# Designed miniproteins, single chains, continued (4): the designs that were tried, part 68

Each design is a single chain, and the fold is of that chain. pLDDT is the mean over its residues in the fold that is shown.

## One batch from the design tools (miniprotein)

Design m14489
Fold by ESMFold2-Fast:
Formats: C-alpha cells, sequence, structure tokens
Structure m14489 (fold): chain A 72 residues (1-72)
C-alpha cells in the first residue's frame, strides 16, 4: 500500500539522519578527549544536545516501526 511505502520512506529518512548524528557524536567525543578548558566545555555541551536529538530520533523511529508492524 502507498501508506506502508510512505511510512517506510519516512523511517529510512530518520534512520539516515540518526546515522549522520551518530557519526558526528563519535567525532565530537574524540575531539573532546583532545580538548582542554573552555573549548572542551563547549564541545561537551554540544555532545549533550546531540545525545538528546539522537534519543528523540530513536523514539520517532520506534513509533514508525510500530505503525509499520500494525499495517503488515
Amino acid sequence: SEELERLKREKLELEIELGVKLIKLGVLKLVAKRSTGEEKKEIEEEIKRLEKEIEELERRIAELEEKIAALE
């Protein structure tokens, strides 16, 4: 069905966004280990924001997975 295909496309788009954010998180964590003082604090604050965005994306993906499963 078109509805099922649309939900699967939306899920794929969110999974791609999640993948990009996870890569960025990994890079920021490596940079934070090599940083000191105020720069490290700013990067750690960015990491915390990114982790919250990742949690929200994972939540949205899980909701879409439940909707897809209900239609299959």
Scores: mean pLDDT 89

Design m14490
Fold by ESMFold2-Fast:
Structure m14490 (fold): chain A 55 residues (1-55)
Amino acid sequence: PLKKHIAQTKENAKDAIEAIKKTIKDNGGSEEEIKAAEEGLTKKLEERIEELLSE
């Protein structure tokens, strides 16, 4: 169950990150802004996965 939970968490986060990237792009954001948002959200996702693995 944990492996499936982690996989689903990753997929949900990827979908959310893609939606946020699209929103930034649609609002005239730069590729630099999109990249910064993606990196920040990816780091938070990695921290969350590490937390789940520790539980």
Scores: mean pLDDT 79

Design m14491
Fold by ESMFold2-Fast:
Structure m14491 (fold): chain A 55 residues (1-55)
Amino acid sequence: SNSGAGALQLAIDLLRADPSLSADQVAAALTEAFPGLSREGALAVARAAKALLGL
């Protein structure tokens, strides 16, 4: 499903707007936007986005 790709894009967009966001804060926003996404999945996406941006 495109849910993972959409979640990663949102995580990148959030971190570009505020690079100070923690993985936990990004993961919380992802679970609100994508209710089917698990906490563990959201944290994995948040960490991947931070790594891609060098954060």
Scores: mean pLDDT 85

Design m14492
Fold by ESMFold2-Fast:
Structure m14492 (fold): chain A 94 residues (1-94)
Amino acid sequence: MKEEEIPEEVRREIEELARKAKEKLEEATRAAEEGNVEEARRLLEEGYRLLEEALRKAREAGVSEDSTLVVEIETDVALLAMKTAVAILAALKS
């Protein structure tokens, strides 16, 4: 019943990595919509790498996987990754 505060520096690092992951996934969607499937796949992979780093830092800091921070990051990235995958599939059909 005690909420442990996440150290501010660690929270900022996690949020920055998540922001970069989302930016890479948005760039991947745009690249796929432009027909650049290889670039879209590279950006998607980079986005997932940044997500994994953010989640690793959260775990090392003792942040619960059920925390609002972690759930929001995972949900946002999953939605963007799904949008990117749909755009890649659409590009491959042209």
Scores: mean pLDDT 80

Design m14493
Fold by ESMFold2-Fast:
Parts: sequence; C-alpha cells; structure tokens
Structure m14493 (fold): chain A 67 residues (1-67)
Amino acid sequence: KVKEELEKAIRALEAGDAETARKHALEALRLEEDKEVRNLIIAALLALNAGDLEAAKELLREALERV
C-alpha cells in the first residue's frame, strides 16, 4: 500500500500535478513505519512546498526503492 501511494505520487509529479502528489505522499507517510523511508517522504514534501517538483520526484523514487 505504501508502494502504491508512492507510485501514484511519482506519476502525479510526472504530470506536473503537485497537489495530487502531496496527497499521495502524505498518505504514504501515514502508512509507513520505516524511519529512513519516512525521512525521504518528508524531504519530498518539503521540496513540494518549495515548488521543486524534480527534487520531490527524485526523493520519492529513492523512497520507493527502499520499500
């Protein structure tokens, strides 16, 4: 389920939809218990808040590799 939410967030960012990406990244964070994966999702959310969609996408890809 965490993997599914991360995949949806990454797809939203590939489409330039930051709001949909934020929704799915927050859901992934809610479901995730691994601290390293949670830290990557938090970093991606901070990048989204800064408007850096490319940084957010790379951080979510790193999180996905660790799930």
Scores: mean pLDDT 87

Design m14494
Fold by ESMFold2-Fast:
Structure m14494 (fold): chain A 91 residues (1-91)
Amino acid sequence: DPAAVQAILDEWNARADEIVAKIKEIEENLDPEQQKLALYQLAIQHLEDQIAYYRALAAEFATSDPAMAATYADLAAFYQERLARLKAKLS
């Protein structure tokens, strides 16, 4: 369904725009130690949003294009591993 794919893209773009705006606010308003923590928290949020985006695309393409669905599932798994590594650095 092209409308469902477009809705997934629109949600991802809106979330990405919010992250970019928050990065700018952090860089302009916080000291370097506060910037580091805040940017790590935004990186976690962005990776979680990215995983959700690729999982939604994988689900949408599961019946119509299984090869494309598998590619999106692999991308979600890649970012899930990256998220786990980032969270480990904060522990």
Scores: mean pLDDT 84

Design m14495
Fold by ESMFold2-Fast:
Structure m14495 (fold): chain A 62 residues (1-62)
Amino acid sequence: SAVKEAEKYAKEAIEALEKGDIEKAREYAKQAVEAASKVSPTVAAVVEHELGKLIEEAEKKM
């Protein structure tokens, strides 16, 4: 389902951030947002905002 695809890619993005791979995290975050957009625009906006914050914070710590 689109919900499970969004969760899978969001998890992959977070794991990439934990490994310090910012570019891979951005790629997975994009895929998570695209999957979430199949559920609703509101869900996609929330996913984009939350993953964007995590990526920004990771960039500032590296």
Scores: mean pLDDT 81

Design m14496
Fold by ESMFold2-Fast:
Structure m14496 (fold): chain A 67 residues (1-67)
Amino acid sequence: EKKKEILKLIGELSVRHKDNPEFQKKILEAVEAVKNGDYETAISLLREAAEEAGDQELVEKIKELEN
C-alpha cells in the first residue's frame, strides 16, 4: 500500500532528523500531501528533504518508492 510505505518512510526520516527544524517542516508538508492523497508530491518532498540532509541511504529508498 503506497500510503503505508510513505508513512513508514516519514517516520524513519523524522526520527533520524528530529533535531533539524527545516527538515521537520518538510516532513509536515509531506504528511499534508499524504492526507490530500497527493502521494507523488509527498514522495518528492521526502526526497528533497533527505537530499538536503545528506541522508543518501534514505534518498535511495525514496527513489525505489517512486517506482
Scores: mean pLDDT 79

Design m14497
Fold by ESMFold2-Fast:
Order: sequence, then structure tokens, then C-alpha cells
Structure m14497 (fold): chain A 79 residues (1-79)
Amino acid sequence: SAEEYYEKGLELFKQGKLEEAIEYFEKAIELDPKYAEAYYNLGLVLLLMGRDEEAKEYFEKAIELDPNYEKAKKYLEDL
């Protein structure tokens, strides 16, 4: 399921396996294109990799799908 791929992505992200985490978050999005959490965490991985422009695009997509992520993104941008 999309949630299973998302959870595996989170596990890989916590292990610092950033490229593998991206692959699993992308699989989650492929199965559920409305999975705001997967877009948000994909953005976080990209931000950690210094891919700031791509990260911003995924954060904006997450907020489009779930406005609750706007506060988290705004907080991160203010840092």
C-alpha cells in the first residue's frame, strides 16, 4: 500500500539513506497522489540534500493537498 511505502521511506530517511528514501516516497505518491505526508517528507529529504528548489516544489504540493502542512513549512522557512 501507499502507507507501507511511505513508512519504509521514513525508515530509510532516519537511516540517512536519502536516495532510497526518495524512491519509496515516490512509490507512495504513485499509489496515492493525494498523500500529502509523502510529498512533505520527500521535500524534507531534498532540502537535507541541498536540493532547495525541488524541496520547495514538493512542500507547495503538500500544502495544496493538505493546508495543515502550511504552518510546518512556514516554520521551517523562518529558520
Scores: mean pLDDT 80

Design m14498
Fold by ESMFold2-Fast:
Order: structure tokens, then sequence, then C-alpha cells
Structure m14498 (fold): chain A 66 residues (1-66)
């Protein structure tokens, strides 16, 4: 879950930089799924860290969608 979540966050960041809004949204949704898996596993600290990165990327994506 953690490794998969980090991979999707990195891919979302790359997609945002490339202006690929659709791909960025897809990877952000996959990263959110990894957060849910971490929460179910009791890894709340890693889940919180991933959520904070996702929130930052969502904000950056919103700026590009202007």
Amino acid sequence: AREKGLEHIEKAREAIAAGDIKEALQHLNEARESVRELEKAGDLETAKQLEEEIEELVRELAEKMS
C-alpha cells in the first residue's frame, strides 16, 4: 500500500507538471485508495503523510485547471 501510494503520488506530480489533468486525477484517486488501505492496516502516520501530499497536489492541479 505505501509503495503503491508513493508511486501514484509521483505519477500524479509528473502528470500535473505535463498538464495532463485526466492522468493526474486518475493517479490522485489511486493514491487515495492506498491511503484507505494504510488506515485499515493501522499505519495512520504514513496514511496522514500521503493525505497531506495528495491535498497539496490537488491544490496545484486546481491552479492548473484555472
Scores: mean pLDDT 79

Design m14499
Fold by ESMFold2-Fast:
Structure m14499 (fold): chain A 80 residues (1-80)
Amino acid sequence: MSEIEKLLKELEELIEKIQEALEKKDYEKAKELLEEFKKKMKELLELFKKNGMSREEAQRFTALAAEYAGFEFEVKLALE
């Protein structure tokens, strides 16, 4: 797999783990997973700047970023 494909799959797996943590109302676990997601998103953005991105990769990234934003908002509401 390309490095971009690996990071996209890792982000998809993190979304599943965040969703599971939220279903269990484990907001501390969800917060930790969101921070890991944010770090991997930054790595992916740097790779996109260096190598470019396909339309399919951009669509997958946009969907993942939208899910991240929703979960981050949910955790902030629960903890604040």
Scores: mean pLDDT 84

Design m14500
Fold by ESMFold2-Fast:
Structure m14500 (fold): chain A 61 residues (1-61)
Amino acid sequence: MKEIDVGMALIMVGVADILESRGDLEGAIELLRKAAEIAAKADPELAEEIERRARELEEKM
């Protein structure tokens, strides 16, 4: 179901935000990439947004 995939992706983004705030940029990036893959089938626009955030964090490493 599309709603479950979007919900799971958003939960992963929330966890990634917590990891980022704790300085675990590598863990945050990995979760964001997985969230984008899950979101891509249900909401490609959300997936692109999540991927963009992951790239921004890579630049901060």
Scores: mean pLDDT 80

Design m14501
Fold by ESMFold2-Fast:
Structure m14501 (fold): chain A 57 residues (1-57)
Amino acid sequence: AVEELAEELAERMLAGEPVSAEELERMAKDRGLSREQLEEAIRRALARYIRAQEAAA
């Protein structure tokens, strides 16, 4: 689901692990997500990452 992918992406960003475009497409494919759902997951992941960084400051 979109939320599950967003959580995984946010965790990887917080761990300092880069995610390539090819890897993002694979993760979406494995979950049966559309391009629009992948874009939403990325937006949610980024929002989570920003909030975590702000909370840690």
Scores: mean pLDDT 78

Design m14502
Fold by ESMFold2-Fast:
Structure m14502 (fold): chain A 84 residues (1-84)
Amino acid sequence: NKALLEGAEQAAKVEMERLKKKVDDSLKNAMNTGSSIQDIVDDYNKEVAAIKKKYPIAGKTIEELEKKLEEHLKKKIQEIEEKK
């Protein structure tokens, strides 16, 4: 069913965008408090795995968004390391 797939893809995209915002906020907080960046990465990986299990029919879309978010996260961590 095309409508079911499209609905799952949209829901997955919304959850992945919320995760990106949460990661960005957590990284900013870590810069100010000296909190563990590794804990943020571990939490991110767990949440992505949960989204994949929740929307198995949207797996391809989630995987593409995951790759983009991983690139974003890696770039943000590098920027933080270079500034401190």
Scores: mean pLDDT 79

Design m14503
Fold by ESMFold2-Fast:
Structure m14503 (fold): chain A 55 residues (1-55)
Amino acid sequence: SLEEEAEKILKELKEALENKDLEKIDEVRLKFIELGEKDPELAKKLEKEIEKYLE
């Protein structure tokens, strides 16, 4: 489901930020863009969660 994809994106982003893995951050960014194309409401909800962890 798209909710499972959103959970994967958040988990991968948290791991990438903790490890300062720039390549993985870029990969997660692309997945987030894809989610936004398929479900903008879910992507907006995920964006709020991500905002907490962005610099």
Scores: mean pLDDT 78

Design m14504
Fold by ESMFold2-Fast:
Structure m14504 (fold): chain A 100 residues (1-100)
Amino acid sequence: EEDFIKGAEALNQENYEEAVKYFKKYIEKDPNNADAWRALGNAYLKLGKYDEAIKYYQKAIEIDPTDADAYRNLATAYRKQGKVDEAEELLKKAREIEAA
């Protein structure tokens, strides 16, 4: 949790490379924590590394397919790549999960 908290603090301070470092360190201890994979994706999204962001959001969804935030974040990454139709499909899935 300490590494996760430090990663989240780094994200809030816009220290995205530090955030990546702490979230990766946390994931080494707990690779099945979907929130950590989503947070790592968020850090990469802020760095403009959209392929990495997509990869890590997909890992978060594989671990927890009920995380509507992961679908919304994945949609943002696809939209940043100009993949608008894929982004809209993911937003519909997020709404469906939230309605369940």
Scores: mean pLDDT 87

Design m14505
Fold by ESMFold2-Fast:
Structure m14505 (fold): chain A 81 residues (1-81)
Amino acid sequence: VEELRALAQQLQASSNPLAQRIGQLLLEALEALEAGNLFEAEENLGLAEIELGIAKKTGDLSEEELEIANRALDLLEELLK
């Protein structure tokens, strides 16, 4: 949980608006999980996956931002199991 929050905050602190958006979605998903709202957490995970997929095709994220986003999404997916 702490690692996911730290990674999401790193993305949100980026100067890249797309990285900021993915970071925000991940933080909202984590907040929903902590509140016991699994549906909201899954929806925000899905939205983050879509944004990351678009970013991979457009090249709008740096290599470092892609690594951070992939790691954060993996951690969130594990928490939802």
Scores: mean pLDDT 81

Design m14506
Fold by ESMFold2-Fast:
Structure m14506 (fold): chain A 64 residues (1-64)
Amino acid sequence: LLQQLVDGMTSIQQLARDGASDAEVDAAIAALQARLGVTFSRDPADPTEVFARGDDVARALAAS
C-alpha cells in the first residue's frame, strides 16, 4: 500500500512537470483516489506538488 501511494504520487508529479493539462492531472488524481481510497490534493502555490490527506493515509496504512 505505501509503495503504491509513493509510486502513484510520483507519477502524478511527473505528469504535471511534463506539462500535462490540469484536466489530465486531475483525472490521474481521481483514478489514484478511487484505486487506493486516499484523498489527494495539489498545492495551489505549486501545482506540481501533490499531497495525500494524512488521516486517509493513516487509515489505509492501519488497514494493511
Scores: mean pLDDT 71

Design m14507
Fold by ESMFold2-Fast:
Structure m14507 (fold): chain A 89 residues (1-89)
Amino acid sequence: MEGEKVKNIVNSLVKEGLLNPTDPDFKNDGVMDKNTQLALARALDVTLPKPGAEDYDGENAKAIIKAFEKKFNIPGEIDGVIDDNVAKA
């Protein structure tokens, strides 16, 4: 279950002022229910493929997670050091 990822998404959007932490229509409990999906979709400006669906493990949840990753530019990290250097005596 994506509990920690859901909490991270909610907390990030709240921190950026895109999601109202006092809104009673969603819970920051790591569960991506239909109300949470709607709130996150609005905050991320994403169109849900199945609006009003209740299944957190459905296409709506995937669309929200993908939009969050794109917004925060979360790719895999590949860090490398340049081995070559030029020195002059």
Scores: mean pLDDT 58

Design m14508
Fold by ESMFold2-Fast:
Structure m14508 (fold): chain A 67 residues (1-67)
Amino acid sequence: MLTEEEWLEIEAALYVMQAEIAKRSGDYEEAAKWYEKAAELYEQMGRTDVAEEFRKLAEEYKKLAEK
């Protein structure tokens, strides 16, 4: 059986995949939302450095979506 941490890692990976798909389709607002969700899960896992990187990506794509 998967542990809670393993489930969070799987969810985070799926969110990153969704962000990549949205990014490639030009849906930058959607990409930003998925990166934000991934960052939140990594923060919950105590991986703050990884969470900060995804939070930065979310901000970058959020700004692109506003242009």
Scores: mean pLDDT 82

Design m14509
Fold by ESMFold2-Fast:
Structure m14509 (fold): chain A 59 residues (1-59)
Amino acid sequence: MSLLQKLAMHEFGLPEELLREALELVREGRYDEAIRLLTEKAGLSEEQARGVVEALKLE
């Protein structure tokens, strides 16, 4: 698990399973679905979800 993934889990309280689903969506180019998953399931704001998606794109 990357340092960025650990940081996201710690700062936003993201479950590891949910972060893994978001990573898979990002790898498939499904960025809007990853943002929606994070906002609906993790309770993140759209801005916070976009930040997580941008971090996951670097992996």
Scores: mean pLDDT 75

Design m14510
Fold by ESMFold2-Fast:
Structure m14510 (fold): chain A 66 residues (1-66)
Amino acid sequence: MAEEILKKLEEALRNKNVEEAIKLIRQAFELGYEVLLQVKRVAESMGASSEIKEELKKLFEELRKK
């Protein structure tokens, strides 16, 4: 569920676990735009790394193509 992904994402971001954060972001992408938007808000509020922000940008561009 979206809530579980968001909780795990916060934990991964606090631990600076970029690999886990990207994995969770990709899971959110499969659930759709609204979940990916919530993930972006969490990442921005927690000051996520440029690598995570770049992955989010790519996934939003991919959704826009559909």
Scores: mean pLDDT 80

Design m14512
Fold by ESMFold2-Fast:
Structure m14512 (fold): chain A 79 residues (1-79)
Amino acid sequence: MTISTRTVTVDDAEAARKAIEDFVKKEKPTEISVAVKGADGTVRLLSAPASKAQELIDQAAAFVASQDGPVVVTVTGYN
């Protein structure tokens, strides 16, 4: 089993979307988890199989768009 992770701080939904898409394209995981943390400390945890990666990305981007200030995005891929 291979586990890969990446953490980025993003200011907008497009940056979050791109970071997750780039990670998935590079690592090609079978399962994906994303933790998004707003500047106010609000955290959302998301997980999906690779077949639902776009839905996961859309949900993470929507969370980032709902937040004031920067969001910490941690993407983890599992093979």
Scores: mean pLDDT 85

Design m14513
Fold by ESMFold2-Fast:
Structure m14513 (fold): chain A 59 residues (1-59)
Amino acid sequence: SPLELTIQQFRLLADATDEIIRIRQEALATGKLSDEEVREREEEIVRKLKERVRALDAA
């Protein structure tokens, strides 16, 4: 149903947001990740999120 699809999309967004927060926290804690490396990891998370959302829409 459209409502169930929307809930799954919100869950995917929440999970991706949590992963980004974790990466930023690790960067701050360790000092080993550059701002550029953090951005690259965030871009990969967003890319995977877009693919998963698209897969749900195609189902």
Scores: mean pLDDT 82

Design m14514
Fold by ESMFold2-Fast:
Structure m14514 (fold): chain A 96 residues (1-96)
Amino acid sequence: SIEEAIKHLEEAIEHLRKALASDDDEERIKHLEEARKHVLKALELQPDNLRLIGILLRIIGLIFDIENKLISDEEFRKEVEAIIEELREIIEELKK
């Protein structure tokens, strides 16, 4: 249902906020993986939502970049904030 998809996206946002609050790579990855799981559950409920596929790939890319030391703290924070903003937009579109 749309309501279940929205709840999963709200949970994804909460985990992304927790990733932003962490200065430890392992804790950041943990919260990004939880956000990824919730976005995937929302995508199962909204399989034609190409924006959710885009968000899923961006979260996977962030995890890879952290694990391989390819991203700065500043770049990490900017990308997570951008993902949160886009998830908020998707939630508003789903409410229409």
Scores: mean pLDDT 90

Design m14515
Fold by ESMFold2-Fast:
Structure m14515 (fold): chain A 80 residues (1-80)
Amino acid sequence: MEEVLETGSLTFTSTTIEGTLPYSPEGRVLSFKGASWSLTDTTPKEATVTIRAPRDKVRRYRFSAKLSKGKLSSSQELLP
């Protein structure tokens, strides 16, 4: 199954990042102390998100999102 960042709110501060991200393929919304970003902001955004899997204790992901010509591109990677 593919995991995709769809649409979210990502805001970076110098001290803290926090917010929520919609998350597919299951249509979940992830809440975290990470980042808030809007689709009207063309600045590339990154956030680290912690997800708890049903049988794993925790996993950390780095989400990267970029808006270009009205199209959203996103990626994720598993962190140690």
Scores: mean pLDDT 42

Design m14516
Fold by ESMFold2-Fast:
Formats: sequence, C-alpha cells, structure tokens
Structure m14516 (fold): chain A 68 residues (1-68)
Amino acid sequence: SMMDEFEKLARELAEEANKKGNEEAAELIQKAGVYASLGRKEEAKELLEKAGKMLGKEDLVKRAIEYL
C-alpha cells in the first residue's frame, strides 16, 4: 500500500538520522510519522522536509512524500 511504502522510506530516513547521531532529525521524523497516521499530511510533509535538509536527504524525503 502507499502507507507501507511511506513507512519504509521514513524508516530509511530515520536510520540515516541514527547513523549520523542527529537526535533532532530523528525526533522530526518520528513526529512526521504520527502526523501522517492521523491524516495531517501537510504537517508531516513540513517535518520531513526539515529533517531531509538536516540530513542531506532531500531526494529521499521527496520520494516519501509522494506516498502521503
């Protein structure tokens, strides 16, 4: 499903945050997942875009957002 694909890409982004020790980015990704599950897609998108910029993973974020 689209949500399963979103969760896979969000997990990859979270793994990048953990690998880099970026706790702020990890928190943003976790919050984005919660907002996405609540149908708050605009807020989820904003949080993911911030995390993507912090991690240099804007392309991964763009792919994840396609499934929101």
Scores: mean pLDDT 87

Design m14517
Fold by ESMFold2-Fast:
Structure m14517 (fold): chain A 69 residues (1-69)
Amino acid sequence: SSLFEEQLKNILAQQYRIDLIREKGIRVHPEIETEDQLNALAAEAEARSTPQQLEYARKMAKLGVENRK
């Protein structure tokens, strides 16, 4: 259903942001983890990435979600 598709899309988007931040070596302070700060760090990581790196990060995020099922 559409609800299931939206849930999967949200999980993949969250995992993509986390994996991209990690891949770019951006240091995250555990004490200041909000969605806004996560989005800001992801935007910085995307700005440092080529389109090929972004596609790779999306692929790895999808695999990560599938493996953590």
Scores: mean pLDDT 62

Design m14518
Fold by ESMFold2-Fast:
Structure m14518 (fold): chain A 56 residues (1-56)
Amino acid sequence: SMEEEERLREEALKVLENPSREKLEAFAKKHGISVEEILEMTVEEGVELIREAVFK
């Protein structure tokens, strides 16, 4: 549902407040989604800067 998708996005944004590759991978595994999907959900919040910091 849209409510579940919105909650997932909010949780993803909270992980990105203190980002690390390990945290993103753990979140992705927990929710059965890819790291790319997490980044796509947060694109409006400047995902490019986060990607550069985490995925080197």
Scores: mean pLDDT 64

Design m14519
Fold by ESMFold2-Fast:
Structure m14519 (fold): chain A 73 residues (1-73)
Amino acid sequence: IEKLEKRIEELEKSKEELEKEIEELERELKENPEASEEEKEKKIIEINLYKISVAATELVIERTREKLEELKK
């Protein structure tokens, strides 16, 4: 049980790191309106990839929480 709790903590930290990277990229897009269209597209693609990673991490956290609850029953 405790191993699953530690795993959830690790996944939550990873998710927070990914969210921070998304925030940084979004900030760069807002602060550099004069950036080339290609540079903006690259950042948008990176943001989308990080968002997918966040969604995947959230799914793993949810599955792990379900297992933890099942074990506590």
Scores: mean pLDDT 80

Design m14520
Fold by ESMFold2-Fast:
Structure m14520 (fold): chain A 68 residues (1-68)
Amino acid sequence: DKKKDLEEAYEFLKSTPGVKAEKIGDDKIVAELDLSVEKQIGLVLRLIGDYPNLEVKLEGNTLTITAK
């Protein structure tokens, strides 16, 4: 259930300290990270593990999540 996974990921990111998450339409989340590189990597790994139906990309301090 890609839509439900995306909504749950968005809620998780909004509640995460150091994360500014924004939902773009129905299929995309963009988040600005004010976190160390180690914490950014940890967040990406957690998201990939918890939401296998979502594509997660990290570029600099910007995290992008889309439905597969």
Scores: mean pLDDT 81

Design m14521
Fold by ESMFold2-Fast:
Structure m14521 (fold): chain A 85 residues (1-85)
Amino acid sequence: SREEAIKILKDAKEKLKTSTPSESLKILQQAVDEIDKLALENNDDELLQLVGDLVKDITDAIIYNPDNFVKDAIDIIEDKIKELE
């Protein structure tokens, strides 16, 4: 559900604040995987689109701003939470 996706994103955001860059990649991948599983289990096109948007935006952050990608990832997640709320 949308509420479960919001909880996954909020949990990931809190973990990212205290993580190393390498830990951040694992946290982001786990969050994406959890939302993808939720989307597939509920046949939720909105959550499938969210997964696609997260993958694209996070990948762009890594490629174009690698030294600040953790901060960019937190900002991306915060924006997605606001869109879902």
Scores: mean pLDDT 84

Design m14522
Fold by ESMFold2-Fast:
Structure m14522 (fold): chain A 64 residues (1-64)
Amino acid sequence: SAVELAVGRAEIAEVVAYLRSQGVPEEEIAALERRLTELVAAGRFREARDLLVQFLKSHGLPLP
């Protein structure tokens, strides 16, 4: 739905800001943002969450 898409976009923006604050390289953030945006646009919210969790784990960052 349009509401779910808008919420997903806002959450991606918050995640990007968080990762930038943690010193994650901009190239890696851009790649993640692109993939998360594609998954959210496709309604694949579970896959987007799984991707984010794996990314955070690979960088030793706590879950939000």
Scores: mean pLDDT 81

Design m14523
Fold by ESMFold2-Fast:
Structure m14523 (fold): chain A 65 residues (1-65)
Amino acid sequence: SKEKALEAVENALKKLDSLPTPDQELRDKIEQARKDILSAKNEKEFNEAVKKLGIAAGEIYRKLK
């Protein structure tokens, strides 16, 4: 699950870099989610970090169309 979450971070960054305009705020959010995933002390913290990653990824998808 942590491995899959980190793969999702990499995929989100790849999609972010495919946007026609750079978005530093979204990049910072995704990088923060990576740090939160890696530093999660329990399942609740891990799930919250993954949720934040999902929100940021959703913003990327909204910008793609």
Scores: mean pLDDT 81

Design m14524
Fold by ESMFold2-Fast:
Structure m14524 (fold): chain A 65 residues (1-65)
Amino acid sequence: MKEEIEREIKIAFADMYAAIGDLLASKGKNEEAAEAYRKAAELYREAGDEERAKEAEKKAEEAAK
């Protein structure tokens, strides 16, 4: 139960950071968007969601261009 709850919390925060990244990117705040996506990727990796972590990292790299 505890490990499951901690993973769910990390995924929720990762989803939040990814959404913030999307909003920042839409506003042309590319540096801030990249930072938000990197934070999301870190949290997804800690939660064991490697697929979403890679997606967030790709978005961070694209925003950093």
Scores: mean pLDDT 82

Design m14525
Fold by ESMFold2-Fast:
Structure m14525 (fold): chain A 62 residues (1-62)
Amino acid sequence: GKKVILVTGKDKEKKEKLAEMLKKEYPDAEIVLTDASHEEARKLAKELLELGHEVILASVSR
């Protein structure tokens, strides 16, 4: 499985900035920016974990 980082929040600029920082820390990780709610993102994270991926859920202020 891959390491997947889900970045949530309404602020696109903050999400992009956080994703850039995370890409430097975890260069081999798949980084996904999403407009999904925190609850929807948690459900997606659970599915990815069941598929054998490692998941990090990160959020920016709403």
Scores: mean pLDDT 79

Design m14526
Fold by ESMFold2-Fast:
Structure m14526 (fold): chain A 71 residues (1-71)
Amino acid sequence: MEALAEEAQRLAREAVRAYLAGDLAAAEEANARALALLEEARATASPEEARAAERAVLETVAELGREVEAA
C-alpha cells in the first residue's frame, strides 16, 4: 500500500511541475496515471489505506498549488 501512495504522490508532483512548465499534455498524462494508481489502491487495499494514499496525493497537489497562487 505505501508503495502505491508514494508512486501516486510522485506522479502528482510530476503533473504539477509539468503544468507549471506549460506542458499540459505531460501534466494530464501524469495526473491520469496518479488517478489510476489511486483507483487500484481503492480496489486492492483496505478503505483506510486507500484514503491515506488519496490524502497524500491531495496534500502534495494542494501544497504545490498554493506555491503557484502565492504569485
Scores: mean pLDDT 71

